# Ledger of designs, part 78: designed miniproteins, single chains, continued (3)

Each design is a single chain, and the fold is of that chain. pLDDT is the mean over its residues in the fold that is shown.

## One batch from the design tools (miniprotein)

Design m10698
Fold by ESMFold2-Fast:
Structure m10698 (fold): chain A 93 residues (1-93)
Amino acid sequence: DKEKAYKDLVAGGRALAGMAESIDPELAAELRKLIDEFEKAYKNGDFQKAKEYADRLIEVARRAAERAKDHPLGRLVQATADGVIEAAKKLKE
């Protein structure tokens, strides 16, 4: 279900950005910008550009999990990042 994957990616990405803000504020800002651009592309029917932003979201989610690995929230950040990555992959199918 692409609509569910879209909603999961946007919600998960924004949650990940919120968690990342106290760990790496620049990475959190990058996540918010990418989610905004992804949502805009998807709503405008530019699915090619939306897939490009989904690829970048996968990369940045992996970086967020890595930066948080030694943080008290590291396991929660990892789980949230994994959800973002899974949703992005489903949207590219």
Scores: mean pLDDT 86

Design m10699
Fold by ESMFold2-Fast:
Structure m10699 (fold): chain A 80 residues (1-80)
Amino acid sequence: MAPEKVVGTGTDSSGATVTAVLTLVGEEIDPVTGEKIAKYKVTVTASNGTVLEGTVYLPASWSEEEWKARAGALASGAVA
């Protein structure tokens, strides 16, 4: 079951903590594979104070630990 909200933390190149918040928007079916995919809104605060927003699609079959790991990776990647 896809979690409604996931929070992950990462670090930028200076060692500052960056936070990504993923909020569940809904679930979709991939028209090619037929697999259930969860759609998330992402909010990441960059090290310079800029707030970045986007969307990501993640497998609905992932564990909460996998969801948190992805959120942390998104946080780190947004400040590169």
Scores: mean pLDDT 71

Design m10700
Fold by ESMFold2-Fast:
Parts: structure tokens; C-alpha cells; sequence
Structure m10700 (fold): chain A 119 residues (1-119)
């Protein structure tokens, strides 16, 4: 048995970040169920990682997608959140997984691609 809630730790790091009041406004941690998470390296030189999380909001029946760029020590450098219906969430999640397979992208290019995917 693993010690610690790996998915819960990532959820806690994102939701407890006081630097983004929008996440705490849109979704409560009490109702947010983690479904899937993924972290991939986007820059070896800068030691940057792209984290994606998919959550289900039990209160609203909506899906929450969180995308973050993390430093090597897990510090959130950039974050974006979208709240949407199941069908749209599945479409966005598929596109995010495709983006995470393309590890040769710069941080700025990743931000632009994520903004386009999350529209």
C-alpha cells in the first residue's frame, strides 16, 4: 500500500494555491473528485513540467479540468482551469493528452496551445 494520497496531494497543491482565487470560486475541494492526472516534462533545460488533472464536481455534476506548468520542486508557475459538461471535458482531455505527447514544445507554445484547447 502506498503512503500518502498522490492524486489528493496534487489536488491539494492546486486547490490550496491562494495565487488563483478563480479555482476556489469555481469548485470546492469538498465536492471535487479526482478522476485522472498526468505529468510530463516539457523542458529539460528549464526543468519544467506540464500537469493535467480531470475532476468531477459532485455538487454541480460538472467536470473540472486543471492545467498547470510546474517547476522541478512542484511550484505552480502557471495554471488554467475550465469547468464544463462531460462531452466537452472528454474532447478537451483527449486534446490535452495529445499535447502532452509532444515534449519538444516551449513553455510559451504550451500555454498558447492549452488556451486554444480550453476555449
Amino acid sequence: PGHGLRVGDLDLLVLRSKSNNEVSFLVSSDNLEPLESSTTQISDDEKLYLNTGLYYDKKTGKYVIVVAILSEDGKILWRKTVVTDKEKAEEIWKKLKELQSQTDLSAEEVKERVDEILK
Scores: mean pLDDT 67

Design m10701
Fold by ESMFold2-Fast:
Structure m10701 (fold): chain A 61 residues (1-61)
Amino acid sequence: MKTVKHPISGKEVPLDPDTELSDEVIDALLKEFNIKTDKKPKTIRELMKKINEYVEKVQKQ
């Protein structure tokens, strides 16, 4: 695989931001980062935006 992706642990992510994720993977990542969202992300790009915002806030505190 070009992008070794097992983001359930919240550590590994694909390089291609336009990669569409399965609902299971998205749900697992949102749960691990405890993220609430109005719209479930469908792509890595959308998911990374949510994760980056959350990580920035958590690390800031």
Scores: mean pLDDT 62

Design m10702
Fold by ESMFold2-Fast:
Order: sequence, then structure tokens, then C-alpha cells
Structure m10702 (fold): chain A 78 residues (1-78)
Amino acid sequence: SMEKSRARFQQDMDFIKEARDLATKGLSSKNPKVRDIAKKTIALIRDYQIAWMNSDYVTMQSLREQLRETVAKLKELL
């Protein structure tokens, strides 16, 4: 339904915003491992947006799982 699609889009947008904010903080880290995770997170965000534009829900699911992992690591290390 339109309501479910809008709710999911808002959830995805909020998650991508959080991931981008954490990655931006990570890029400023003195720890090169944190900077590497931040760079990976930015690359995953880009790939997720491309998958979304192509309606590739299988790839979006895989990338979302990878983003959850890198976001969790950034939250732990920041």
C-alpha cells in the first residue's frame, strides 16, 4: 500500500541519514581503521541508493545488512 511504502521509505531515509552522520564522524577519526569503516559505509550508502533507483530489493536487503554491520562498528568505536 502507499502508506506502507511511505513508512518504509521514511525508515530507510532515517537509517541512511544516521549512517551518513556516523561515517562523516568516522572520516575525521585519528584511527585509520575507523576511517576505513567510514569509507566502506559511504560506499555502501551509494550502492544502496543505486539499488533503490533500480528497484533491486534483493541487493538493497544485502546492502542494508552490510550497512547495519558497519554502522554498529562505528557506534562501538566512536
Scores: mean pLDDT 83

Design m10703
Fold by ESMFold2-Fast:
Structure m10703 (fold): chain A 89 residues (1-89)
Amino acid sequence: MFSEEAKKLLREELTKLFAELLAQPPSAEPLPEEVRERVLATFQPLIDALKDPELETLLREVLARLDEEGLEALARRIDAILEKAFSLT
């Protein structure tokens, strides 16, 4: 359950986060496709709630560039963004 302000915050902050990560060089040891699809499936309800298909595309591109350490950092940053969004509801 998100307010319109929370959804706007989520769209803006996630877009900024993904753009920042895409500006970095790709990892030499990227995540296996199976792991990437699992992570996408985990975030699919959030993406669906935001109704922004571009975020799904950006997340796919980010996951193709990350290693395991990058994925852990991404998860922590998404959790921080979600915490901020929940404070607006």
Scores: mean pLDDT 80

Design m10704
Fold by ESMFold2-Fast:
Structure m10704 (fold): chain A 77 residues (1-77)
Amino acid sequence: SEEEIEELAEKLLEAVKESLEELGMKFEVTPKAREIAKELARAFLDGLAGKLSREEFYEKAVEAAKELLEIAKELEK
């Protein structure tokens, strides 16, 4: 459900924030970051349901990671 996607996205963003802060980086949960996390969460759930291949999921996960890292870099001047 959409609620499950949003809950998973929140947990993913918390994990990303904690990991980056341990590295001394700042991370803010922006609307853009939430959208990226929601897309990754949906892809994960679709993968579990057999709607996405492993390769398709990997591509989406790599893209999401790159976009979230760029958001973190924008905060690091």
Scores: mean pLDDT 79

Design m10705
Fold by ESMFold2-Fast:
Formats: structure tokens, C-alpha cells, sequence
Structure m10705 (fold): chain A 100 residues (1-100)
């Protein structure tokens, strides 16, 4: 299930959040989790399987960036990766809103 895969991806990011000690990264990850949940809820109402798969791909791409950020020793680079993840999710939300 696409929804189950999204729920598993959200759980992965919640685990990363639980171990994060940098307050700026914590705030960005909290915003990312909320956006991932928004996308998941939007996908649950979609009838277009292509849009559902594109949304899952965007969420998966964001998760990859967040995973890389969690392993990054350079704080500025970690923040940039989290900001890129947020931009991917913002674009996915905009695309889904346009499709209804």
C-alpha cells in the first residue's frame, strides 16, 4: 500500500527526530514531518495512481536527504539538506493541490 509505505517513511523521520539535538534541525524536521503527514492525507483522497506514485517518490526523496543530513558532521550542510527536503515536500504539496 502506498499509504503504508508513506506511514513507514514518516516513522523513519520521527526516529531521526527523536535523536536530534540541534535545535534548528529539530524545528526543520518537525515542519518536514507535518508536511509529510499532509501529503499522506492528500494521497489518501486521490483517485489518480500516477499522482499517488509521484507523491510517494517525493516523500522518499526527502527521506533520503534527511537520512544524509542526520549522518552529516557539518551543521551548515545538514541544514541545507533539510531545507532541500522541505522544498521537495512544498513542491509536492503544491502539485497535489493543483491536481485536487
Amino acid sequence: SILQEMDDLIATIEEIRSKETNPEQQELIDQIIEKMRQIRDMVATLTDPQLQMLALASVGGAVGLIQTASEETDEQKALQLLQLAQQILDQAIADLQSAA
Scores: mean pLDDT 89

Design m10706
Fold by ESMFold2-Fast:
Structure m10706 (fold): chain A 99 residues (1-99)
Amino acid sequence: NLIEEGLRLANEGAKLLATTHSDVAKGIGLGLAVVGDAVGAELYLKKGRYDEAIEAAELGIRVGEDALRSADNEGARKGGRLAIEGGRLMLEAAKKAKE
């Protein structure tokens, strides 16, 4: 559940960043980073590489924070918030798996 929800939120956040960010190239780049970090966390989790999964999830949260900080419209802010939420769910999943 946490992994599926985290991936869905990361994908929705990435779409909003790519389509609503006033700096189109930055919005696309942030969206790609959000998806890459979330998918990376999932792949590390599937491989039992929990420390790398934690690091990937934390990177996804930081990208979402960067997106929120650079956002100048409501869509881009929502995209950043969804990216942060997705990353936090992936981080929780990774920490529980390591336990």
Scores: mean pLDDT 88

Design m10707
Fold by ESMFold2-Fast:
Structure m10707 (fold): chain A 70 residues (1-70)
Amino acid sequence: MTPQQQKLLEQLQRAGDRAVASIPDPEEAERVRRELERLLQEAREHLERGDQDGFNDALTRLGELISRAE
């Protein structure tokens, strides 16, 4: 994993945490948080395997999740 990729994942984690914190329903917040954690883990696993396509797909899904939660 490059420093730039690590920084991007950290930025997405922080953006996701803020988005989840803005959700007033605790059950919905927990659901979104679990999906965020799963997608971040998938992105990290794709990077470890050198799967750039899988990493890009995971980033797209993370961005969509964060956008929907806002």
Scores: mean pLDDT 80

Design m10708
Fold by ESMFold2-Fast:
Structure m10708 (fold): chain A 56 residues (1-56)
Amino acid sequence: MPPTPQQIRDMKQLDKQKKKFWQKHKNSNVKTKSVMYTSFSLQKIGVQLDSQIKQQ
């Protein structure tokens, strides 16, 4: 059955809120992933620098 105009508006608002909530959580997850990548890169650079210092 087709939804009422009020239901359509409510569904659109719920969809927008759900999308915003999901985007917020997705953004936090992406930021956490970026921090993990930065930490991993720093650790690898540290090991490379340590190797160079050891050879010098």
Scores: mean pLDDT 61

Design m10709
Fold by ESMFold2-Fast:
Structure m10709 (fold): chain A 80 residues (1-80)
Amino acid sequence: MIEEASKKLDELAKEVAERTGLPLEDARFVVGTALSESANGVEAAEQALRDRLKRLGVEVPEEFIREMAEKAKEIYELNA
């Protein structure tokens, strides 16, 4: 359901903000970009996360990128 996906998206954004130190609005934008790119596959979501976090000056382990991309894809599948 859209409501459940929206809640999980907000929870993921909060996790990204806490783990990266980004403002919540920037974390929401990062997660939203990964979610939209999940339609093109998990690798597209991973690349979107890498590019966006790099532009925001945030360095994260590759494991973090994979974890966040997988969570974004799961949220995308709830709305598919």
Scores: mean pLDDT 80

Design m10710
Fold by ESMFold2-Fast:
Structure m10710 (fold): chain A 99 residues (1-99)
Amino acid sequence: SKALADYIVSFNGKPLPSDKDIAELVVLAKNAIAENEDKLTSEEKKLLTDPKTLKALLIRYQTTFPFKVAGEFVDVSEGKVRKAEKALIKLLKDVKITD
């Protein structure tokens, strides 16, 4: 979804996301998943609608921090953040996000 990708990119060079910013990101992610319902597994859909996991991904894209470090900001495991990034890449298809 262009709206989801544009929202993520809009945080480049900005402070760490607030809870309100993450709530909006969850809404955009749910909308993008609904538009691509057959593309993701149930586990991947759950990862991309979890506020903590999405916050870790957004921090990773804002800072280029490793998965482990980004996850530590919200008490999410490295493996969970890594799986969520793979799911987000599937969801966004050919849309590129700047790391």
Scores: mean pLDDT 80

Design m10711
Fold by ESMFold2-Fast:
Structure m10711 (fold): chain A 70 residues (1-70)
Amino acid sequence: REEALERVRKAIEEYVNKLVDDPELKQKIVDEVTELIRRVAENSQFTEEELIDLGIFYAEKLINYYKKKK
C-alpha cells in the first residue's frame, strides 16, 4: 500500500510540475493531494490507477483554487 501511494505521489508531482512553476505552491498542492489520497486509500479498495486518477482530479481543483486566491 505504501509503495502504491509513493507511485501515486510521483504521478501527481509530475502533473503539478507541468502546470505550476512556484516550487512552494507545487509542494503544497502535492502534499495536500497525497494526504487526501492516503485518506481515500485507508477507507476504500481503490486500485493504484484509480487513486492516480483521483489525485490528478484533486490536483487540478487545488491548482485552480490557489490561482484564484493569488
Scores: mean pLDDT 76

Design m10712
Fold by ESMFold2-Fast:
Order: C-alpha cells, then sequence, then structure tokens
Structure m10712 (fold): chain A 90 residues (1-90)
C-alpha cells in the first residue's frame, strides 16, 4: 500500500510526439527511484499538458521521484510551468 502520492504537471509547447517522449523519460526517471511503487504519465495533446503521477512507500521516496521527473521535464526547452506536489496517503 503506498504511503505517499506525488504529482508533477507541466505545460508543453512542442509536438504531441515530443510531449510523449519527454513524459515517458520523466516517468522512467521517477520509476527508477527506490521506494516508488507505481508511475502514471498522461499527455493532454489538446491542452498541451503533461502530468506525471507517482505512488511511493513514503513521502521521501515520492519527493525524490518528483525531483527526478521535474528535472527531466525542465531539461526540455518546450516544457514550462513545471510544478509538483506531494501528499501523504492515509
Amino acid sequence: MPGARGVVEADFSGSEEQARKIADAAGDAAASVPGVLGVVTRVDAKEKKITVEVYAEDEEAARAALKAATDTLKSDPNASNVKGRVERLP
């Protein structure tokens, strides 16, 4: 059972193909963090938005995964307004 959930969202000004590639890279980076139990990536091509959602054993793992995803998204010049949040699960 996950102990924490993290979400990072970004606006994206590139093509849908570029958005999917960077979203996949960000999700893979998050999934590589110890203590991460699951990662879901979403690309809204119409709204040009990327979301990476992380489920982790605890808030520390969730924050580390969110940092990895955020750093990956920020490495793409087409990504903007990158923001993340972590919540403790009951």
Scores: mean pLDDT 83

Design m10713
Fold by ESMFold2-Fast:
Formats: structure tokens, C-alpha cells, sequence
Structure m10713 (fold): chain A 76 residues (1-76)
């Protein structure tokens, strides 16, 4: 879906920047666009596979995805 592609692109950007500001912006954007928890999980899986050789980037992507899922589920 387009929303899954959007989630993948945002989580990829979080991995590339590895910054808290980027993570916070990604969580807000995923909630605002109405991305589902499942689409975030699928996007995170793709981004994690891409950054698999960088443990810090993988950790940041996982933490950002968990924060986004929690925020989405709290709004539901």
C-alpha cells in the first residue's frame, strides 16, 4: 500500500539520520497520515533489513516503530 511505502521511507530516513529529532518527526507523521500499526511493522521490517549491519541504526528504527505503534493504538 502507499501508506506502507510511506512508513518504510520514514523509517529508512530515521535509520539514515540516527537522530531523536528525526524519530519524533517520523512518529508524528505516521500518526497524522493514518498509517496502521501493521503498515508500520511491515515498514520497520524493510528498513531493519536494509540497515541490518548497523546495530545502532536498527535499534533506533525499532524504538521509533514501537513509539509510532503505541501512539497509533492509543488513538484507535
Amino acid sequence: SKKKEFATALLYAVGESNSEEAAEAAVEALVKEGVTAEEVREGAKEAIEYFKDDEEKVKKIKETAERAIAAIEAKA
Scores: mean pLDDT 84

Design m10714
Fold by ESMFold2-Fast:
Structure m10714 (fold): chain A 94 residues (1-94)
Amino acid sequence: MLLDPVFLPDVSPELQEALQRLLEMIVAGTPAEEVRQEILRIAKELNSPHLLEVADRVAQLIEEAQQSDPETARALRGRAATLLANAVLKHAQE
C-alpha cells in the first residue's frame, strides 16, 4: 500500500518526485539493498552528500522492519521516511 504523498515546501519538483519514489519503495516492501542503491543513485545524480549520508541508515531501518512485528515495522519505516525527508530538505536548503 502507498504511503500518503508528502509535500515538502521549498523543495524542487525533481526532489519531491525522488522522495515520493523512495517512500513508495519502502511501503511496497522493496529489499533494503535495492532501496539503498536507489538512494545512492539519486545522491549521485543530485550531487547530494545528505542523501549519501542516510543511505546506510535507511537500509538498516528497512532490514530491521523486515525482522519485526507489524507495529515495530511501521515505526521503523516511518523513521526511514523521516530521515529521507530531512536529507531532501537539507539538500534543498543549499
Scores: mean pLDDT 77

Design m10715
Fold by ESMFold2-Fast:
Formats: C-alpha cells, structure tokens, sequence
Structure m10715 (fold): chain A 64 residues (1-64)
C-alpha cells in the first residue's frame, strides 16, 4: 500500500516523510516519469532504486 511505498522510499534514499509524500502524490496522479525524476535527481536514488519504487506502486494499484 501507500505506507509501504513511503517506507521503501525512505529506506532507499533517506528522504523525509514530506519528500516521500511528494513522490507518492506524483504516483497517485499517474505521473511515474515525474516520480522517477524526483527520486533520482532530488533524492539521490539510483535508476534501479527508482524502478523498485515504481514496480511496488504498480503492484499496489497506485500507478497504472
């Protein structure tokens, strides 16, 4: 679910609750590319880490 995605973002990147929530909001909007860009460019995630977050979001029904 949404809380599991937030936890994963925080574990992978060290992001704050506020930063993780911004990623989740983009995922809720179906903006997977924008979420991946925020993860990699702002939060310092690798491409592999960003892909894990997007995969979990799709499995949770948060992203199409």
Amino acid sequence: GEEEIKKLIKELTGASDEEAEKVVELLRQGRGDAAASLLMNRLGASAEQAEKVLKLAKEAGLLP
Scores: mean pLDDT 84

Design m10716
Fold by ESMFold2-Fast:
Structure m10716 (fold): chain A 66 residues (1-66)
Amino acid sequence: MKEELLKKAEEEKARMEKELDELQREGIRRINLSSDAEKVGAEVEAEMKKKQEEMEAKYQKLLEEA
């Protein structure tokens, strides 16, 4: 059972990395299309940080449950 939970944690981490990459790509597009790159850049950084923290928390919980 513990090995199965660790495999699920690894799979979830891979999914989270893909989601984070997609979010970063979308953020770059928003910045490039914006007339106020500084403001949009700050908003994107805040969103990326929040998403990263949520993903790290989820991954840690999966490891603790394993």
Scores: mean pLDDT 77

Design m10717
Fold by ESMFold2-Fast:
Structure m10717 (fold): chain A 84 residues (1-84)
Amino acid sequence: SHVFLAFEAGVLCGYFEKQGNEVEAEKWRKKGLEIIEKYPSPEVQKAFQEGIEKGLQCKDIKEVVSVISDEAVKDLVEAVNKVT
C-alpha cells in the first residue's frame, strides 16, 4: 500500500531526526515526498505526517521495527550493516 509506504518513510524520518542523524532523516524525508508526488492523495500525505509523529515517539530501533513492514526492516538492516 502506498499509504503504508508513506507511513514507513515518515517513521524512519522522524526516528532519525530525533536521534540527530540528519543524513538518514533527509533520505527518508525525500523518499516520503517522492511517494506523495507519485501517488498524491490526502491519505498518503496524512500517513507520512502520522509516520513522522510516530517515529519521533519511538524510544529505540526495536520499536521502529515493530511498526514498519518486513521489507522496510530489510532495507534498514542493510543500511545499518553498511555503516557498521
Scores: mean pLDDT 79

Design m10718
Fold by ESMFold2-Fast:
Structure m10718 (fold): chain A 96 residues (1-96)
Amino acid sequence: KYEEEIERLRAEAYAIIDDIGKRFGNKQLKEEAYRILDEEEDPVVAASKIARLILKEFKDITDREEVNYLVGHTLRLIGLGLEIEILRKKKAEDEK
């Protein structure tokens, strides 16, 4: 049950990363963010690394709509990391 919800949240994170990569034509950002999601076991640390990657790549954007898009998606990615961490803790409690 928790595994299905965790996989749903992970799929949402991949979709957000894919949308950012497609919108800005940045395949390298997408591939690196996917690597972080796959290799980093701590979902909060993974979200933080991806947020830093996005901010580093797009620091020079001056368009207000693009800034709002990136801020919104970055905050959602952080939220997804926190939600996955909560679900992992609940699963661990249920398995005791």
Scores: mean pLDDT 80

Design m10719
Fold by ESMFold2-Fast:
Structure m10719 (fold): chain A 65 residues (1-65)
Amino acid sequence: MLSFEEFAALADFLGFPREQYEKLFLVLQGLIKKYAGSKDPNGPGLPTLQRLAREGRLDEYVPEV
């Protein structure tokens, strides 16, 4: 699994806003832990996470780990 630093570098390459890196990382960790990379019902997909991160709205959809 990627460290936060490795994730941050990749997220920067993909154009994610830096302010959302920790929130996005927590969302992905929650989804991975829930079911080996499967997401919960109503969990956001990658395109939705990208949009929410750019808009600073990721807090609304951060799943519990």
Scores: mean pLDDT 58

Design m10720
Fold by ESMFold2-Fast:
Structure m10720 (fold): chain A 71 residues (1-71)
Amino acid sequence: AEVVELPDPEQLARGLEAQEVARILENLKTAEQVRKVIDAFSTKAKLPREEIVRELLKRGVPKSLLEEALR
């Protein structure tokens, strides 16, 4: 099978229950906090930051905060 037991964007979304995603969103008030979340997901999922940013955008994180976090 081509399916691997590695965290991917879908698996992260499933592993992050709605309550966990909501807590991430309510705590993301600064670019520094967003950067830490991106780094943590990059480490756990071993994904490019662009994929993680895409997932955060889907979850409602403002694009401006994501752009500042990537600087």
Scores: mean pLDDT 61

Design m10721
Fold by ESMFold2-Fast:
Structure m10721 (fold): chain A 79 residues (1-79)
Amino acid sequence: MEEALASLTPEQRALLEKLEELKPVVDKAVERLKAAGVTGMNLKEALEKMKADFTPEEQAKLEEFIEAYERLLALERAA
């Protein structure tokens, strides 16, 4: 895992660092969704359905995580 990070582009590395930085907020949101019985949904779909249960700050961070993750996947597919 750590050796694989050394072979990434600067953009991919920055996106992974951003995902790790946002991970505590995402993990907390996922635990909250599981406690509410929400399963089998992706994070974007879950956010739309439970938007009222998140603060504007949490919503912004979750959206930022989704955007960074989708960008990372797009870069992987383009490589």
Scores: mean pLDDT 70

Design m10722
Fold by ESMFold2-Fast:
Order: C-alpha cells, then sequence, then structure tokens
Structure m10722 (fold): chain A 103 residues (1-103)
C-alpha cells in the first residue's frame, strides 16, 4: 500500500532527523530527501484518493513539513535538542493518524 510506504517514510525520517539533531549534524540533507520521497508518494496516493482526501493529505503533509522546518530553526537558535525532537514526534504522530484514517 502507498499509505504504508508513506507511514514508513515518516517513521524513518523522524528516526534519522532525531539522530542528526542529537549528534549536532546538519539536518537539511535529511529534510531534502524526505521532501523528494514524500512528493513522489503523495502523487501515487492521489491516484487512489478522492479530491477531498487528496487535499486533506496534502494539507497535513504541508503542516508536517512546516513543523519540521520550525523545529529545526528552533534547535539552531536555542540548542534545545529535546524540545525540537518532541515537536517533530508529536506532529509526525498526527500525520500518521491522518494517513490511517484516509487509508
Amino acid sequence: SVFEKLIKLVEEFVEKLTEALRKGEDPQPILDKFIKEAKKLLKEAEKELSVEDALRLGVHLISLLSTFYVSVQYYKKTGDVEGAIKEIKEEAEVFIETVKEIA
């Protein structure tokens, strides 16, 4: 299922981003790769979804990406690794639940 692939992509991304932030590594390459793969899976998912569900999935993906970006910027300004990770994980869980409801 494309939805199972999307959930796995988000879970793997959260793990990689968490590791990078804890190591003080640049998270941008991880984010860029996630955006590329997420766009590909979203296009595949849109073929199986109503217009309404496709729009809903797209809006929640934008929300997830916005939260990831803001959390990374927060980490860069404050050095608060665990605060950034908490926000990333909470928004990822919201996205995964949305995918499960649509699928």
Scores: mean pLDDT 83

Design m10723
Fold by ESMFold2-Fast:
Parts: sequence; structure tokens; C-alpha cells
Structure m10723 (fold): chain A 84 residues (1-84)
Amino acid sequence: SDEEAKRRIIEHLEKALQAVKEGNVDEAIKHLQEALRASGELSDYELSLKVQARIIAALGEINAGDYEGAIKTLEEMIEEVRRS
């Protein structure tokens, strides 16, 4: 169900957020990839597309060394999914 997919997305995004805060880039990327896979299970196409776009943005921020930007993107995305 979409509710279960959202729970998995939030779980992985929260783990990615914690990993970024700890400087554990490999763990952050792993959890973002898991969140991306879970987003593909959403039947809400608009929400799925927004989550995927934000995950790609967060990955780009991490690759650029912009960890503060990545933290903000992840926090905003978690709140968006929670409100959906």
C-alpha cells in the first residue's frame, strides 16, 4: 500500500539524514538508493515524482560536498512525505 511505501521512504530518508549528519557518506547514499526504490512503489505518481526529484537533488548535494544543503533537502522531503 502507499502508506507502507511512505513508511519505508521516511525510514530510509531519516537514516540517510542521520548518516549525513555523522559524515557517513556511503551509508547516506545507500539509504537514499533504498528510498528511491521505495518511491517506485507509490501509486501516487505526483508524490513519487517529487520524492524521486528530491532524492536526486540530495545525492547531487552530497556528491558536491554540500552536506548542509543535503540535510535541508532531506528534512523538507521527510516533512512533505509525512504530510501527504
Scores: mean pLDDT 89

Design m10724
Fold by ESMFold2-Fast:
Structure m10724 (fold): chain A 69 residues (1-69)
Amino acid sequence: MKELEQKIEEYKQLLLDFLKEVEKITGKKLSKEEIKEAIDITLKKFLEAGVSIEEFKELLKEMLENIKE
């Protein structure tokens, strides 16, 4: 269904943006394969846990703050 596909796309985009920021902060580059695997594994776990997109955004934000410090 379009709504479910749109939500999955939103989670994937948030994860991709998160991983790009982690690369910038740490100075370590991830391969395309590593990025894809990390996104796929994390997305599956969050969908299984029933985490909302708002909760997911907050968790990623907190993780980025922790990495920056």
Scores: mean pLDDT 75

Design m10725
Fold by ESMFold2-Fast:
Structure m10725 (fold): chain A 73 residues (1-73)
Amino acid sequence: ATVSLADAIYGLLVDGSFYGGDPDYVLSPQELAEILQASQSAVSRALDGLVDDGLLERTPRGYRLAAPMPARK
């Protein structure tokens, strides 16, 4: 099945497999482009879309998951 680049990015963040489950991890578009084998411009557009949807927060240091986070069991 075809998934959007934004869905793939958000899935990686929610699963915590990329950053060890740190919800405050600051994302680099370059690192995501390397992991997802996509262009940095495509990743940056997907990140901006996730910020517009309220799923990510843009900071001066990069992008992070927006609060509230799913409860940890």
Scores: mean pLDDT 67

Design m10726
Fold by ESMFold2-Fast:
Structure m10726 (fold): chain A 92 residues (1-92)
Amino acid sequence: AVEEAIKKLEEGGYLLGVADGQEYLRNVYRQAAAPDAVLERLRKEGQKLIDEGLELLRKSGRLDAIEEAKKAYEEAYKKGFEDTLTRAGLGL
């Protein structure tokens, strides 16, 4: 349960990071980026995974795992954002 919850939070965080990175490229750098429909899909999919992961954590009763889950989410989000910028030639 906890391991599955953390995995879902990592997957969700990564997708949100990618979506925010794509929007950042479009709005700040005026680079070719994913269209709104793709960003909406990534955010909805990411949020669904986060909601599922948080529910699994709550049902597990493992409140001590919240800090680990938060760090996993934050690292995955950062990676998704940075991977998106790197693919666009930024962050070299």
Scores: mean pLDDT 80

Design m10727
Fold by ESMFold2-Fast:
Structure m10727 (fold): chain A 83 residues (1-83)
Amino acid sequence: SEEEKKKKQEKVLELLKEYYDYIITNTDKEERVKFAKKIKEKLKELGVEAEVSEDGHLTVDTSYLSEEQKKELGEYIKKLRES
């Protein structure tokens, strides 16, 4: 349903914000990989595929998010980098 899709989109956006918040403040590779894998598992439960690199970078299909949500995520990441 449309309501279920919107709820999943909101959860995906929240998980991606949580991921970027963690990695911006943590430089330890092993901890970054561990956290990225945790986020990947939660994304998988929502039907979203993601890959985790050896360095803990998360590659995810953001086409699932609306243009408004992509903008919100971008602004959130920018704010984290400036903090």
Scores: mean pLDDT 80

Design m10728
Fold by ESMFold2-Fast:
Structure m10728 (fold): chain A 94 residues (1-94)
Amino acid sequence: MEAEKRKELEETLEAVAIMYLAERRKALGSDALAPEEIEAKSEKILEETIEALSEKYGIPKSTVRKLLEEALARAERLPFEELEARARALVAAG
């Protein structure tokens, strides 16, 4: 994979991971839905994202999944306040 395309993919995956975890934490904190229902809906969105990025960048879904899992693991280490602030900045920038 070209270095520039890999950097773009990594930046996209970081943004996806941050947005996903911020929304998931808010949903889990609301008690409006069972955790299992939130998980199922969120997992479907991640699977659709993996498919789209796999097609866009011409790489296997398994590779996109590994990179996304690494991005999620990094984002999960952030305090919720930092995660929410980064998610808000991404929305404002887009």
Scores: mean pLDDT 76

Design m10729
Fold by ESMFold2-Fast:
Structure m10729 (fold): chain A 88 residues (1-88)
Amino acid sequence: SIDEPLLTPDALLAELLRSVGITAPTLTRGEILSALYRYINEQGLRDPENPNVVDVSGTLLGEILGVDSFSLDDLEEIMERLLRHTTA
């Protein structure tokens, strides 16, 4: 696809995006999802015994989401929480 709506991150989400090298003022939902995975991988947040579990305690991502950990099986819920830090 194809044209997706452009979303403007708030200051907190923009800080996370900058930490993974993204300085664009607006992003698609898909680009935010890609940035989420980049952040998780670059910060080494996956549990070594269960890589579907992500520990975000003490991280900027944990602050944004309001959780200490999540499962990638709950990715849609996590994306909904993350997108609350955007405007169209």
Scores: mean pLDDT 84

Design m10730
Fold by ESMFold2-Fast:
Structure m10730 (fold): chain A 56 residues (1-56)
Amino acid sequence: STTDVATYVGQIQDAILNGTYDPALDVNGDGTVDIADAVILVDRMDRAGALVSVNA
């Protein structure tokens, strides 16, 4: 859902701002949590319909 996307993006941004590594937020598996993880997650969830308000 859109709420799930917002939650994950928020967690990734919080990790970036605080310099905290959480492997659950390391979407691309590069050993760091950065903006690339947020971009990949948003893209994947958008394609899955999580950001789409109408799926008809």
Scores: mean pLDDT 69

Design m10731
Fold by ESMFold2-Fast:
Structure m10731 (fold): chain A 92 residues (1-92)
Amino acid sequence: MVSDELRENALELSKRDPRVYAADEFLASQDPRLAGVLLVVRPEFDELLELARRGDAAALRRRFPLLTRILDAEGFSVARFLELLQAFLAQQ
């Protein structure tokens, strides 16, 4: 679930960066703990997708420390997160 402020921010992102918003909606539909997590990696989204294509969990932990901290706090596996991004890419 997303706060009203995060919803407004996601809507503004969809106007400038529709790919990030589409990925966030996909991830939230798979697991609600993932709602809004892509907002912290918006500028590096293409790099995140490249890491997801490679399945490189170690590189994700090094290059996206805030994202991995959020995932760890939610008890969500970085490997599972990359699998969900791979599934998102397969739908495109």
Scores: mean pLDDT 74

Design m10732
Fold by ESMFold2-Fast:
Structure m10732 (fold): chain A 91 residues (1-91)
Amino acid sequence: AEELAELIRRMGELAGAPEEVAEEAVEAVRRFAAGEISAEEFHARVVPALQEMAARALATATPEQLAELERLVAELEALFEATVRPKILAE
């Protein structure tokens, strides 16, 4: 959970998103990992934050920042598959 949280924060910083956008996604990840929220609520909290980060990155990021964001997204997807998706599939 903490590695996933750190990746989300780094993506937010590279995208130029407000810190509170990244922290909302981080909080949703932690609560879902703890079993405190449903997969549906997790999706509803995380997707808007990721969409805002993506929109900002596409509008303002350099090619080098976009390449770094693509690497972080790939690492985030790998950690999601390893830690979060198994809990969704168990429901």
Scores: mean pLDDT 71

